# Designed miniproteins, single chains, continued (4), part 64

Each design is a single chain, and the fold is of that chain. pLDDT is the mean over its residues in the fold that is shown.

## One batch from the design tools (miniprotein)

Design m14210
Fold by ESMFold2-Fast:
Structure m14210 (fold): chain A 65 residues (1-65)
Amino acid sequence: DKKKKIVDELQKILLDIINGEPLSKIVEKIKELLEKYNLPIDIGEIKTYEDAMKVLEKIAELITN
């Protein structure tokens, strides 16, 4: 199930943020997720962890609709 796989990847990225992984790695993982599942989200510029969290929220909202 595509949705379940996306949720699992989102949870892994969230844990990486909590564990203090560098923002550059978080951004890379988010871009990979969007590309892998062809998600129609323009991430713009992610300059903070808060920006990254907002993108994860948008992905979660998209897959629940």
Scores: mean pLDDT 82

Design m14211
Fold by ESMFold2-Fast:
Structure m14211 (fold): chain A 60 residues (1-60)
Amino acid sequence: SREDLVKEAEKLKEKARELGDEHSVGQAESLIGFARDAPDDRMLDIARQQLEYLKKEMEK
């Protein structure tokens, strides 16, 4: 759901902040906004893909 995706993105933002990864903090903030404003399931699916991509980037 949108709410679950936003919560996941907020947790990822906190993790990025703990790591000192300011770039990923900014990406997570943008993703939270995008997910909150998503009008339909298609846009939420895109947001989910971006969340998974950001998680992978943070593991580098």
Scores: mean pLDDT 80

Design m14212
Fold by ESMFold2-Fast:
Structure m14212 (fold): chain A 95 residues (1-95)
Amino acid sequence: VESYLNAIKDPELQKLAREAVEAARAGDVERLRELLEEIAKKGTPEEQKAVLSAVAEVALEKRDAEALRVVAEMAEKLGWPEAAAFLREQAEALE
């Protein structure tokens, strides 16, 4: 998680990313979606991917299929359909 977050150069984006990770740890899927939508408006594609990777790692650790689906939806919207497909398969395997 920290290695992904350290790739984010913008302090505001890093703060939003940490809040998204905390929402994922809490299982607050709606707040996670809101935070990821805000993150999608900021940063570079590389920084956005780092956020999605950090959140996906937490969701996988928690075995939270719903959080994984939210990350997959965001990955698809940002133009990473292969990552979205992988995350959906992981979510399905947890159910």
Scores: mean pLDDT 81

Design m14213
Fold by ESMFold2-Fast:
Structure m14213 (fold): chain A 55 residues (1-55)
Amino acid sequence: MKIKEIVKKFKDKFGNEVYIAKTEDGSYVLLAKKKDGSWVDYVEAGAEEMRKLLE
C-alpha cells in the first residue's frame, strides 16, 4: 500500500521510533525503526488499536 501521510511519531520504551502512517485507502499501518537505525517489519493495526496509539 502507498503511504499518504505520517499521522503520529513516538518512541516506544525500547527507544524505537514508531510511525503511525495513513495509507491511500484510509487504512493505518505501523512502521518501526530500531534505535540503531534498522527497520523492523511494519504491521497493519486495527482501528481500535490505532485509536489507542493516536491518543
Scores: mean pLDDT 62

Design m14214
Fold by ESMFold2-Fast:
Parts: C-alpha cells; sequence; structure tokens
Structure m14214 (fold): chain A 71 residues (1-71)
C-alpha cells in the first residue's frame, strides 16, 4: 500500500460525491477522509467497505491496500 496512491484512488471514486457533500459538514471529504473516520468512529477498513457498498465500486487488492494506507 502507498498513501499517495491511496489518495488518488480516494479522489477518483469520491470526486462526484464530494461535490454533493460540500458544506454538509464534510467540506473536504474528497481530499481528507479524517473527518469521516473521526465522526463515525470507524476503522479505515470499515470505511472502505462502506464506500465500496455505497458507491458500488470495485477495487483491486493493490488499490484497497493503498486506500487503507492513505486512511
Amino acid sequence: GDPEKGKEVYKKYLSDITSDTKDEGYPNLGTDPSYLLRDLEVTPEQLVEALKKTLNIKLTDEEYQSLLAYL
């Protein structure tokens, strides 16, 4: 896993969601998921699984590990 690659994976799959959640209490959701981790009190693994289900996205093992390293 690579945090820089994980950041790009996060932006790629959450770019559209970020525009809809701006000013909803997570103004930087597409660039800083720490707001979600803190507010929801979830692990990075739980957040990624929730995002996969909600966004209906498919991640490779490498993308998954990189995203976890970023979170």
Scores: mean pLDDT 64

Design m14215
Fold by ESMFold2-Fast:
Order: C-alpha cells, then sequence, then structure tokens
Structure m14215 (fold): chain A 78 residues (1-78)
C-alpha cells in the first residue's frame, strides 16, 4: 500500500474530524486531532485550523487560504 503509518493516522484523523463537524460531535473532532498529533504538532494544528474555519464558514470543505491564516495564529500562540 502507498500509505505509511503516519499517512494512515493523518487520514483517520481527517475522517474523524470531518464526521465530527458533520454530526456536531466534538469528541470525534478532538479524537481526530489527537491522532494527527501522534504524527506531528503541525498536522494537529492544521486540523484544528480547519475545524475553526469550518465553524466560521458553515462549510465542511477545507479552505486552504483561511486554514493557513488560522494555522499561523495558532503557531504564534505556542
Amino acid sequence: MPFSREQQLILQGQALVAEGIRTGDEALVEEGIALAAQVSRRYALELRAAVETARLTGSTDYDPELIEERLKELEEEE
């Protein structure tokens, strides 16, 4: 398979976050972010930025421009 362990964790994390946003289940969102955090802090921050963007826009589609803006804010906070 073309997917490494790290890529599998990221894909699972993204799937859980997407489902959590769609259903309004915050626990699934946090679980997905936690899986991404096992790979790297940056991936966890990217997913968190995507969640915040989805909440602001009312859309589950990822907007890379808004995600990048939110990611920079989260990186500065750390």
Scores: mean pLDDT 69

Design m14216
Fold by ESMFold2-Fast:
Structure m14216 (fold): chain A 87 residues (1-87)
Amino acid sequence: MEDEKMNEFLKEVAKKIKTDEELALATALMEIERERGRKPLSKALSMLTGEKFESEVLEESSEEEAKKLIKEAEERLKKAKEELAKE
């Protein structure tokens, strides 16, 4: 049940993202939180997309936590781009 709601939410986020870079960054952000066993942070997604996201699959956070998560996602995306460039 929760997995279905998460999958529906991810599809909604993807539809609201207008650039490939924002989509990649949002995907990296959600992947990091999944690895930590936590729900995605509503503030982090809102800061990335400029849209408000409210869902039971999201966790409330401080603005500082959201900024840290965004920086971590940016670092992960940068490493992925660097590895692709090596090929």
Scores: mean pLDDT 68

Design m14217
Fold by ESMFold2-Fast:
Structure m14217 (fold): chain A 62 residues (1-62)
Amino acid sequence: MAAAAEEKIDRLLALYRAYQESRGVTVSDAAVAATRASLRRLFAQNPAQAEQMIDYGIDILA
């Protein structure tokens, strides 16, 4: 994937993990890795839609 796509995935996962942990929910490294793999698959299948969904997720979690 392009470097920009990986940066967005990293940012979304970091924000998501921080949000869940702030609510007392422990997010395992394995769960983060599985979600990352799913997001990479989504980018491979439909990069434009994946980018929009991830940008939206970052916006609402930031």
Scores: mean pLDDT 78

Design m14218
Fold by ESMFold2-Fast:
Structure m14218 (fold): chain A 84 residues (1-84)
Amino acid sequence: SDKLKQEIKARLTPAIQNNDSVAFGDLAAQSRRQVHETLGPKSTVFTETVDTLKPSSEQASSATGAMLRDVADSIEDAQGRVVP
């Protein structure tokens, strides 16, 4: 899990630094699918990794920040883990 978090972070960080919202969206979708296939849909690894990137996205105030939020919302909708 920790090694997968590091892999996902390393994959997404360059897209955030380059403000490449298209690359970020594609890589985020791939990473989410990989986590679900590898660890199952109950895994919070991808959500936890995305959460660690939120402060950076908020500070950047870029299209990448919007993509990061959209990915987080999609995960919450799919897992039904929004606060009741």
Scores: mean pLDDT 64

Design m14219
Fold by ESMFold2-Fast:
Structure m14219 (fold): chain A 85 residues (1-85)
Amino acid sequence: MAELEAQVETWIKNLERLIEENLKKYSQEEVAEMALFSIKHALDLLKNDPKAQEQFLKKAREVLSRFLSKELVEKIVKEADAYAA
């Protein structure tokens, strides 16, 4: 509920920061791998709440789309969606 929404918001802010900071030092491909690892970890923590997983993935896709190529975003989203299933 409200507590899970706050956790999702925090993880999304952490994901945005991870991407923004690491793109200054690493390639988009390397940052995409880091982002996917972070996303999978958040999905594991939300495994008992499918609604929270769906909300997290929707927001994560939005953040990814601001920084990474469309090809990398689609690759991350497909792998994350398969992992959550």
Scores: mean pLDDT 83

Design m14220
Fold by ESMFold2-Fast:
Structure m14220 (fold): chain A 67 residues (1-67)
Amino acid sequence: ALELGKEAVRAAANGDYDTADKLIDSLPEEYKPLATLAVQTAIDLVKQGESKEEAIKKAVELLEKLL
C-alpha cells in the first residue's frame, strides 16, 4: 500500500495523472482516501510553484504519517 501510494505521488507530481489514478485504484478501499489526499497535496504544491522533488517529499511524508 505505502509503495503504491509513493509511486502515485511521484506520477502525479510529474503530471502523469492517469498513472496516479490507476495506482490509487489498485489500493484497498481503506487506503484510497489517504493516497488520494497525498497525491492531491503533491499536485497542489507543484501548481503553487514548489519543485517536483520538494512536492514529492512533502506528500510522501504526509502519506507515511497516515499509513
Scores: mean pLDDT 80

Design m14221
Fold by ESMFold2-Fast:
Structure m14221 (fold): chain A 87 residues (1-87)
Amino acid sequence: KKFEEVREALKAGDSERALALAREIVSEITGKPADAPVTAEELEAADKEATERLKEAIFEGLYEYALAKAKSEEEREHIEKVKEELE
């Protein structure tokens, strides 16, 4: 549920909403308040599966936003290549 909302927010370029949603997910995973500092290590220790799902949603949302924002075929090619290298 919230993972998909993070992806959609990032795809729309709404980084403020995406950050708020991501913080809520992190809070649910760790049991800490949404504004509390949390390390990647704490996240993985609390719930590896949910942490991977959040990373995937962020990556896909940013990728879709970058493609939509690209003004040239060269920019789109570069974005697609970066995605392949990260896979």
Scores: mean pLDDT 74

Design m14222
Fold by ESMFold2-Fast:
Structure m14222 (fold): chain A 63 residues (1-63)
Amino acid sequence: SDARLFLGIEKLLLHGLSREVALEAAEKALNGASRQEVADILRKAGLSDEVADGLALSLKQIA
């Protein structure tokens, strides 16, 4: 679903993530990665636990 992937990437870019990290997190979320796995990617990119968990939840809701 290209539209869902694009929506996920856009949301992550609006939160200051690079295109590479945004693409990785959005693709993994759409391909069935757990909320924890998505949050781990975002934390490694420098986001706080609270922000990473909230964005991971949002990506899984889009997926």
Scores: mean pLDDT 82

Design m14223
Fold by ESMFold2-Fast:
Structure m14223 (fold): chain A 95 residues (1-95)
Amino acid sequence: SLDDIVNQLIDALNFYADLFEKQGLTSLAEEHRNAANDLKDLQKNKASKQEVIDFVRDHLSKVMDILDKERPNDHGLKGFVYNTYSGAITQIEQE
């Protein structure tokens, strides 16, 4: 269900935020926590599938901007973060 996909994304974002915090990637950790909190608010307000997709896309843009500024040559980290957000978008679109 949409709720299951969104709950999995919230859990993943919070888990990775903690890991990024421990690695000193403070801006990346904070943006992941912001995305998780905003997704919880969207669920509480019974947001549409399209609103959730648009929101995840907006946060994807923000995390990629952070990585381009702070870790421009870390292709592995960029790919991992991109896949976390884009993978969730794909799962939501297929629901």
Scores: mean pLDDT 89

Design m14224
Fold by ESMFold2-Fast:
Structure m14224 (fold): chain A 84 residues (1-84)
Amino acid sequence: MTTYHVETKAGLTGADITVDENGRLVGVGEIRITTPEAAEYLKKVTADSREVVLFMDGLLEGARQGVPPDTTLEGRRDEGPAPV
C-alpha cells in the first residue's frame, strides 16, 4: 500500500490518503476544501496514481459544493491489529 500526504494551501486541510497495491483508494483522512486553487493543488500531488486522481476529483467536487466528501471507503477499513 502507498500513502500520500496531502498538505493544505487555502481552504484544504492536510490529510493522508492510502492506496492499495492495485491503485485503489482504501483510506482518506480529514479533508476540507473550499477553494478551487486547493483542488488544483491536490490533483497535482496525486497525479501519480490514476485511481487516486479519479477519487480525489469526485471528492473535491463534493467538498466544493458544501457536501461532506465521502472520506470513508467502505471497501477496506483497518479494523485494528489482532493480538497473537
Scores: mean pLDDT 52

Design m14225
Fold by ESMFold2-Fast:
Structure m14225 (fold): chain A 92 residues (1-92)
Amino acid sequence: MMEELERKDREVMEEGARRAAELVAAGVPARDALLRAMAEAARRMAEFARSLGDERLAEIFEVVAEAYRRALETGDVAGALAEARERVEAIL
């Protein structure tokens, strides 16, 4: 991976961890807080990948963001992540 992507991933993951902690402190259940933070992180990575011209990587992150959003809406985290994994493997 490009050094720029590695650096951005680290920044986004650290922000996501802080965001999840803030949501938990505000009374959001831990699982929901993590799912919201991860969905936000994945969208930010998709936008960053697209800014670098990497549309395939952007599509992968969009799939991941949608999976976390679906898990929040349905409560089926395992099913949403399994579907996302299959779709990501098809893109790679």
Scores: mean pLDDT 80

Design m14226
Fold by ESMFold2-Fast:
Structure m14226 (fold): chain A 63 residues (1-63)
Amino acid sequence: SAEDIARELMRELGLPESALPAVVEVVRSYLERSKTGPGLIDLGKRFRLSVDQLLRAAEILDR
């Protein structure tokens, strides 16, 4: 499910539980192939993720 993928992303990226709604939104947008929803870049800006963390997140989403 989107929540399960979001929780895996949060664990790998070290994000707090308060991030869950934002991460779920990004996962849903990705799975729906949405052109207008929030993406990994938006998540990276909000939580100050490194390029390496964004690449790891993309790897998880591409499974």
Scores: mean pLDDT 79

Design m14227
Fold by ESMFold2-Fast:
Structure m14227 (fold): chain A 72 residues (1-72)
Amino acid sequence: AELEAYLALPERTQRVLELITGAPEISQAEIGERLGISPATVSRHLAAARAAGVDPLSAGALRIQAAVERSF
């Protein structure tokens, strides 16, 4: 399942996805600043998540407790 794939991702990759699920419009530069990594590193984490079968926005929908409350 996609949720299972999300939970199997490295901690840093999960942190990137958590920021996106809470604020889908957040830029890679803003994520990088919040996590202390470059935008290119953020992009690599997003690519790794998608390669594992996890869409960042879809992961937010699977974690409805926070993401859905702020997104219609």
Scores: mean pLDDT 67

Design m14228
Fold by ESMFold2-Fast:
Structure m14228 (fold): chain A 82 residues (1-82)
Amino acid sequence: MPEAIEAAEEVYEEVRPLLDPAEQAEMERALRRLKELIRNRASMEDLLAAANELVRIPLEKGRISMDEYVEYLARILEPFLS
């Protein structure tokens, strides 16, 4: 689903300037994992878990608010709910 990959990449690009290089590398690994699962048509449970892990990184590092976390997670997951 190209739309989900695009949404995940857009979320990363928006958050990237808030992150240090080590945090960027961590989030890039989570992004690669999510993109691989999307390409391989993984289960909804695996996709939800991977999307959550991706956006949780900047939340746990204090780089985004809970409201931003919910919005970013919703953007990534919206293509799977349509």
Scores: mean pLDDT 84

Design m14229
Fold by ESMFold2-Fast:
Structure m14229 (fold): chain A 60 residues (1-60)
Amino acid sequence: NPKEAGQKLLNLAEQLNLPVDQATRDALEAGDENAIRNFAMERLNLSVEDANLLIAGITP
């Protein structure tokens, strides 16, 4: 579920004190798969495969 994945990433960013701009926050809240994938890869250093598993609702 992309929307759930976006919420998990926002919660993780808050716990890690990562700054998230409003446009990125809005896209993650909306469940934008490209925004979720880009955030996970660029800000959390996850692989494309792990980001896709997160979107699918599977633990990497």
Scores: mean pLDDT 78

Design m14230
Fold by ESMFold2-Fast:
Structure m14230 (fold): chain A 91 residues (1-91)
Amino acid sequence: SEDEELAKEAEEEAKKAAEEASKLTGIKLELPRMPDPRETLDAWTALRAGLLKAIEEYKKGNIEGAKKAIEAAQRFAKEAAERAARAAAEA
């Protein structure tokens, strides 16, 4: 479906942003597995936005801000994946 294609595109873009942020900062980024593409589109989109913000902060010389943005994005992705998994289990 179109929603599945959008979710896949958002996942690929988030992975590219994570790879770039990891290369710039040296921080190992582990992206969680998200169970339903339609329910995880917002999570992938938010993760990508957070990682792009981290890249921007690093380019501005705010290395500490970049690290915090990466940590926040990674925490958000983990929590979103856990919420989606719980919702699927309760459905």
Scores: mean pLDDT 74

Design m14231
Fold by ESMFold2-Fast:
Structure m14231 (fold): chain A 107 residues (1-107)
Amino acid sequence: MKELLEKAKELVEEARKILEELIKKSEGETKEAAEKVLGLVELTLHLLDEAIASEDEEIQKGYAKRAKELLELAIELLKSSEIAKTKEGKEVIELLEEAKELLEEAI
């Protein structure tokens, strides 16, 4: 279980790095959408850190479930925006979908 959470965190951290680079290169609606998704990704990383640090299995699963829900929202925002048409956006979606699958196995 902890190994799944740590792998999910690594994928989300990689997605964050790509998203930060996309924000630097983008303007207007694409930049605004990417900044909103970055906020959700940062909250997801915080929840994953809390899950990994927890010694109580129910509390750990609670944080993992909340992290998964934020990833679902982030993926929906990406897919509904012009970001989904970019190479970086497609890579971020794939990383977040893989992280979500790992969290589904952890819960």
Scores: mean pLDDT 86

Design m14232
Fold by ESMFold2-Fast:
Formats: sequence, structure tokens, C-alpha cells
Structure m14232 (fold): chain A 112 residues (1-112)
Amino acid sequence: ASLADFILRAAKEGKTLQEVVDELNRRYGLPPRPATPEQVLALVAGAMIEGHREAAKAVADLAIQDPDPRLRYFGEAVKAALDGDVEKAIEYAKKAGLTPEQIETILEIGKL
């Protein structure tokens, strides 16, 4: 199955962002580690490059539900960027502690 198929199935099954990250790390022989904004960005970018905007939105929705406020703000920023709300995307990305370069990357991914 594609990355997008995996994400959409996990979201449908009510998995958390951390559970999605844990399963991917396990499949690639990587040690368990907390989900990071960089990993979430990689998942969103991967889904968008595969042409699966709905999977990218599912990743953002999982991040919004995360207990880590930084991941919640990051998810809100990505969702706003995918919806074309540039002002809201920048606001939440700053709250998530992202650099100007990372904010520009999110806005660019949202245009794909």
C-alpha cells in the first residue's frame, strides 16, 4: 500500500499521530521516538507529492488531536495552508515555533 493508503486507513481506524509514527518507525527498523514537527511535515509532503491531498489533510487532523501543543499548532498551520488561508497558516506556524523557511515550505506544499 502507498503512504497515503496507510495514513487514510490509520485515520479511519482512530489511530493517534504517535501510533502512526510508531508503526512507520517499526516498519523501517527505526527505534521508537516521539513524533516531531519535522516528521509530520515529511508525511504531509510525501502525501502531497503522491497527489493525495486527503491523506495530507488526515495527517494535519491527527496532529491537531495530539496532546503536544506544538504539534497541534503545526497541524492547524498545515490545514490552513491546504485550505489556502495563508494568514492563519503563518499565525499557527509561528505558535508552533517554526522558522521563516519552514513556514515558506508549508505554504509551498499547500499549493501542490
Scores: mean pLDDT 82

Design m14233
Fold by ESMFold2-Fast:
Structure m14233 (fold): chain A 82 residues (1-82)
Amino acid sequence: AMEEAAQLLEDTARLLAGLAAAGTPFERLRAMAVGAVRAAAEMAGLPELGEEAVRRIEAAKSAEEVLEALREAARRVREAAE
């Protein structure tokens, strides 16, 4: 569950980096990131981490900040699994 959650966040960050490079609208990138964080938090049983990551993504002003929030969430999930 935690390993799957971290993988989902890492896979989403890679996907969104490609979509951002292809010119996908920022609001769509943010919405996809929020969905992935909520799904990952449910899988991992880490609702507080999910809520914090969603707030960071919603406050993000750029695709780079959204990707940073996803990668940090994935790192924290992996650390919690150890």
Scores: mean pLDDT 85

Design m14234
Fold by ESMFold2-Fast:
Order: sequence, then C-alpha cells, then structure tokens
Structure m14234 (fold): chain A 83 residues (1-83)
Amino acid sequence: SEELERKKEQIETFERDLEELEELAKKAKEEGNEKMLEDIKKGLEHAIPVLEKFKETLTDEELKKRVEELIERIKKLLEELEK
C-alpha cells in the first residue's frame, strides 16, 4: 500500500540520518568538539520517544523490528557518548 511505502521510506530516512550522526559523533569525539557532542546527544535523546511513537503506528512486523533496531542503536550511541 502507499501508506506502507511511505512508512518504509521514513524508516530509511531515519536509518540514513542515524548513520550520518554516528559518523559525526565519532569525528566530534576524536576532535574534542564538546558542543557538537552535546547537540548530537540532545538530538538522540529527543529521537527515542519520537521513534517509539512512530513504531506504535506500524502494523508491519518487519518495519517494527527496524525501528526497534534504530532505537537500540541510538541507546548504544548515547551510552558511548556519556563515556
């Protein structure tokens, strides 16, 4: 359905955005860019409840798993940035 395709595209966008944030976080940490790290952390913390609510709108089990994987990746990145 068109709705399923739209939700899939949105998840693909979240996946790309997270990949870019993971790369930026790594670079910021290596360079000691504390401001960028704080901005990334705040964005990631705000993304978790947004993704959890988005997951509740999904009926497809595979798409739900992809969103759960995104949430877990964000949590792992946040844990790494707190060190």
Scores: mean pLDDT 86

Design m14235
Fold by ESMFold2-Fast:
Structure m14235 (fold): chain A 95 residues (1-95)
Amino acid sequence: SVATARRAAIFLEASATLLIMLLRFKDPKVAEEIEELVNERLPQIEAAIAAGDTERAAALMKETFDEIIKLVEPVDPKAAEELRKLQKELEEELK
């Protein structure tokens, strides 16, 4: 549903914000890359949700999470593993 996709998008934004804050002191370059990625993808996700295209919104959220995980893994493998768990929970909710 549109409401489920909107909640998932809010969760993605909140999770990314926390992750950026935590990584900013460990690897500011990776934190910046995550911030740039999220700033690029959130408007696209929101546009898909506004159009009622929940399938496209889900695909964009999955792609964004995959890219965040790839950026985080070399810096913090444990954080990357926790993000994979959150991604699975998000994908189940978006079914």
Scores: mean pLDDT 84

Design m14236
Fold by ESMFold2-Fast:
Structure m14236 (fold): chain A 80 residues (1-80)
Amino acid sequence: MLSRELILRAIALILRAIGLILEAEKLEDEEVRKEVIELAEKARELARKALEADTDEEAEALLAEAEAALAKAEALLRSA
Protein backbone atom coordinates (compact mmCIF):
# COMPACT_ATOMS: atom_id res chain seq x y z
CA MET A 1 0.00 0.00 0.00
CA LEU A 2 1.22 3.50 -0.86
CA SER A 3 2.15 5.92 1.92
CA ARG A 4 -0.75 8.04 3.19
CA GLU A 5 1.12 11.21 2.17
CA LEU A 6 1.37 10.09 -1.49
CA ILE A 7 -2.32 9.05 -1.54
CA LEU A 8 -3.40 12.46 -0.16
CA ARG A 9 -1.08 14.24 -2.62
CA ALA A 10 -2.61 12.32 -5.55
CA ILE A 11 -6.18 13.11 -4.41
CA ALA A 12 -5.28 16.80 -3.97
CA LEU A 13 -3.82 16.93 -7.51
CA ILE A 14 -6.95 15.28 -8.97
CA LEU A 15 -9.18 17.85 -7.23
CA ARG A 16 -6.95 20.75 -8.36
CA ALA A 17 -7.03 19.43 -11.95
CA ILE A 18 -10.86 19.25 -11.88
CA GLY A 19 -11.02 22.81 -10.51
CA LEU A 20 -8.69 24.03 -13.25
CA ILE A 21 -10.85 22.38 -15.95
CA LEU A 22 -13.92 24.18 -14.56
CA GLU A 23 -12.05 27.53 -14.60
CA ALA A 24 -10.75 26.87 -18.14
CA GLU A 25 -14.31 26.32 -19.43
CA LYS A 26 -14.99 30.00 -18.59
CA LEU A 27 -12.18 31.19 -20.91
CA GLU A 28 -13.18 33.05 -24.09
CA ASP A 29 -10.00 31.99 -25.96
CA GLU A 30 -10.90 28.56 -27.39
CA GLU A 31 -7.27 27.56 -28.08
CA VAL A 32 -6.05 28.43 -24.55
CA ARG A 33 -9.15 26.73 -23.08
CA LYS A 34 -8.41 23.50 -24.98
CA GLU A 35 -4.70 23.50 -24.00
CA VAL A 36 -5.45 24.11 -20.30
CA ILE A 37 -8.10 21.35 -20.27
CA GLU A 38 -5.74 18.90 -22.02
CA LEU A 39 -2.93 19.59 -19.52
CA ALA A 40 -5.30 19.36 -16.53
CA GLU A 41 -6.74 16.07 -17.86
CA LYS A 42 -3.18 14.73 -18.27
CA ALA A 43 -2.38 15.74 -14.67
CA ARG A 44 -5.58 14.04 -13.46
CA GLU A 45 -4.73 10.81 -15.34
CA LEU A 46 -1.14 10.77 -14.01
CA ALA A 47 -2.36 11.31 -10.42
CA ARG A 48 -4.94 8.52 -10.86
CA LYS A 49 -2.16 6.19 -12.13
CA ALA A 50 -0.09 7.15 -9.07
CA LEU A 51 -2.90 5.82 -6.84
CA GLU A 52 -2.64 2.48 -8.72
CA ALA A 53 1.18 2.32 -8.47
CA ASP A 54 2.83 -0.70 -6.82
CA THR A 55 5.59 1.35 -5.11
CA ASP A 56 6.03 4.76 -3.47
CA GLU A 57 8.90 5.46 -5.91
CA GLU A 58 6.66 4.85 -8.95
CA ALA A 59 3.85 6.94 -7.40
CA GLU A 60 6.23 9.82 -6.61
CA ALA A 61 7.51 9.88 -10.23
CA LEU A 62 3.94 9.96 -11.61
CA LEU A 63 2.93 12.70 -9.14
CA ALA A 64 5.96 14.79 -10.19
CA GLU A 65 4.82 14.54 -13.83
CA ALA A 66 1.25 15.42 -12.80
CA GLU A 67 2.48 18.49 -10.87
CA ALA A 68 4.53 19.64 -13.90
CA ALA A 69 1.50 19.32 -16.21
CA LEU A 70 -0.74 21.15 -13.71
CA ALA A 71 1.83 23.96 -13.26
CA LYS A 72 1.97 24.43 -17.05
CA ALA A 73 -1.85 24.52 -17.23
CA GLU A 74 -2.00 27.10 -14.39
CA ALA A 75 0.64 29.26 -16.15
CA LEU A 76 -1.37 29.20 -19.41
CA LEU A 77 -4.57 30.11 -17.54
CA ARG A 78 -2.83 33.11 -15.87
CA SER A 79 -1.47 34.36 -19.23
CA ALA A 80 -4.92 34.10 -20.92
Scores: mean pLDDT 83

Design m14237
Fold by ESMFold2-Fast:
Parts: sequence; structure tokens; C-alpha cells
Structure m14237 (fold): chain A 72 residues (1-72)
Amino acid sequence: SVLEEVRRLAEEVFELLERAKTADEMTATILKFRAMALVVEIELIAKRNKDSPEFPEIERLLEEARERLKEV
């Protein structure tokens, strides 16, 4: 399902950002850029699925990913 794909992408974002916290500066920068690219992918999926019954959960995961990205 689309929600399962978004959950996988969000989990990858979370893992990249957690790894960035303990990485050297160069590696942390690369991991953060990868996380940003995945957040953009989730945003595009959300825009395509506004009328889906799964949309509220997709939007929740997108906002959580955005908030975690701001903290790093």
C-alpha cells in the first residue's frame, strides 16, 4: 500500500538522522542531504494521495519527518 511505502521512507529518514547524530561532520552532512531528499519524496506521495483514506497517517509521518530533520 501507499502507506506502507511512506512508512518505509519515513523509517529510513529517521535512521539516517539518528546516524547523523553520532557521525563525523562530513558524513553527517551527507546523511542529512539524503534525509532531505526522502522527505521531498514523501511530500510528493502525500500530494498525490490527498483524497486517500490513508492521507491523515501519511501527513502525520511527513510532519514527524520534517520536525526530526529540523532538530539535526
Scores: mean pLDDT 87

Design m14238
Fold by ESMFold2-Fast:
Structure m14238 (fold): chain A 59 residues (1-59)
Amino acid sequence: SARREENVARVRAFLEENGLTVAQLRQLIADEPGALAALARRLGLSPRALTEALDVLEA
């Protein structure tokens, strides 16, 4: 869907802008309580949408 493609594009852009891999971002989220929710809000995504976008980018 267009919304899913847009969500994936936003997460990809964030990774590229910050020089991060999917694995590195997952580790940063795991290391800090609330980081998933905070990053999702910053990117205009739900936490679920952010997680789903990372799953797509890892595949």
Scores: mean pLDDT 85

Design m14239
Fold by ESMFold2-Fast:
Structure m14239 (fold): chain A 106 residues (1-106)
Amino acid sequence: MTPEEIRRWILRTEFGYDDKEIEEIENLSPEARKALDELLETLRRMYDEIAEREGLSWEEIYELLRKYEEGKIEDEEDLERAERIVELRRELMQRAQQEAIERENS
């Protein structure tokens, strides 16, 4: 996957943005674009942590999650793994949000 494909996939998967909303994001102010870039960097670090914990590459994580979203996982072990990764992403996202709140209040 290209960096642009990864970026768009994160926006669709983590934020539930459709193609129209992604296009609107590309037209944000310079300040809003910087905030988005910081958020996307946080998500990149989150995927790095998932890769280390699960012993997968980024490409393997994205392929597994893509198949999970499409309902195309036929192997029970891969399905359970995808569900664990989804839960881990949620936990790491909550942690990142709490850290951002602490930074704002400090």
Scores: mean pLDDT 71

Design m14240
Fold by ESMFold2-Fast:
Structure m14240 (fold): chain A 64 residues (1-64)
Amino acid sequence: SPQREAVKAIARTVADLIQDGKSREEVQETMDQLLKERGITDPELIGALRDAMDQLIADGQNVK
């Protein structure tokens, strides 16, 4: 679906920002902006993306 493809693109961007060492706040702001621009309103897709972001950030903070 178009929303699933958009969410995959957003997830890739989020992963890249986390790998580049961006702050949680910058990653969250970029994610929220992209979700809004792409018109993603499905709470299940948004929730899955946020959970993935939180997990990647937690894992990244352990790689000091």
Scores: mean pLDDT 77

Design m14241
Fold by ESMFold2-Fast:
Structure m14241 (fold): chain A 103 residues (1-103)
Amino acid sequence: SEVERALRQAELVAVLLELPEEERERLRAFYEAIARAGGLTGTDPRARELEERSGARGGFALDAEDAALLEELERRVEEVARNSSEEELRAKREEARARAAAR
């Protein structure tokens, strides 16, 4: 489901950014809320096409604050990826998969 994809994404982001457990819980709630409200981000080309075609914001667009937070999280993940070895990234991806599967 979309919610399950969002929770897997939240776990990956939390592991990559080495967030403490309290922040991981908040991040999971944030991604779950976004998935239920209108999708994760404007990274789905179909969601963007539907928004442009319909002029409807509510089903496909995030509010400005949520969009800004997602952009900041994506920027931080990209910075970690640039500064990490392939072995470190592989280990973090495996950890995120194991944590997601344990729920």
Scores: mean pLDDT 67

Design m14242
Fold by ESMFold2-Fast:
Structure m14242 (fold): chain A 80 residues (1-80)
Amino acid sequence: MEVSEEEAKAIEEELTSTDKSKLTKGEKILLQAGFEVRRQPDEAAKEAAIAAFAESLRKQGVPEELIEKAVAILREMARP
């Protein structure tokens, strides 16, 4: 789950936006990442996928507060 600079910016915009009426580019990327986490075979693999996504966002300069929000969304999507 490597995130490009453009994708990281889209995610940052989604996480700071209060308008949820439209499916944004950032929301689509988060949904795709959530599906990737959910398809992992066990809890350890799911956590590793979430950690890899968080590190990818960190490498692209996304603020830690927004990375924490993205991780929370992915964990919620990964719930059974």
Scores: mean pLDDT 75

Design m14243
Fold by ESMFold2-Fast:
Structure m14243 (fold): chain A 81 residues (1-81)
Amino acid sequence: LEEEAREKAEAVFNEEVVAAGVDQAPTRRESLQGKLRLAQQLADYYEQAASQSSGDRKRFYQIMAEYFRRRARELEAQLAA
């Protein structure tokens, strides 16, 4: 469950990054800013999805949201450097 949720979160993040074209941004800073916005949006989305769910589905979405929150913190650290 936990490993599956993390793998799903990673796949979703990578797909959204490609779809938004943030990996092809003109500068590294713009790419990081785009990824940060996506990570925050995905975290908010899955936190809301978890609050509307129950049982294993709720836990799955909670783990996904935690993954995106971690990614957002890492990206914020990179932007601050």
Scores: mean pLDDT 84

Design m14244
Fold by ESMFold2-Fast:
Structure m14244 (fold): chain A 82 residues (1-82)
Amino acid sequence: MMVHNIVVFYDPSSPYSQLTLGELENFIKLYNLKVNLEKLDASKNPEKVKELNITSLPAVLIDGELYFGPLAALEALEKLVS
């Protein structure tokens, strides 16, 4: 089984970012997914935010594909379970 790489760009002051982090971590744990999870404060990583054209937070990078918000990220993770 391939190990998946997940990077979450978040705003630490945003409840929406915190909710997204919690939902992703719960999903990974519940489905026992093999992932490398990184959490990056978007304000401390402005060059990476610009490089990836991140226009809204939270942004989730899953195996090189960018998703915005918890729903899009969770839908992408569901495809990894199958």
Scores: mean pLDDT 81

Design m14245
Fold by ESMFold2-Fast:
Structure m14245 (fold): chain A 71 residues (1-71)
Amino acid sequence: MELKGIHGVYRENGKVHVVDASGVTAEEIKKAQGTVPPLFKDLIGVNLKFELDSVTDETIAELEKKVKELL
């Protein structure tokens, strides 16, 4: 499956994950952690890019909730 062109930060199995995106870095994700990802549905179909341990699960949960409420 093609799961590119989307980025986001979410948690799974107690870890913070960065989904596949157009060259998104950990620094960019950390900067964006206070914002809502583009689309919730897009995040569901995105491959894991890398894991972040420096971002809190609480922050990621809030971000996911805001994305869901946009839909």
Scores: mean pLDDT 45

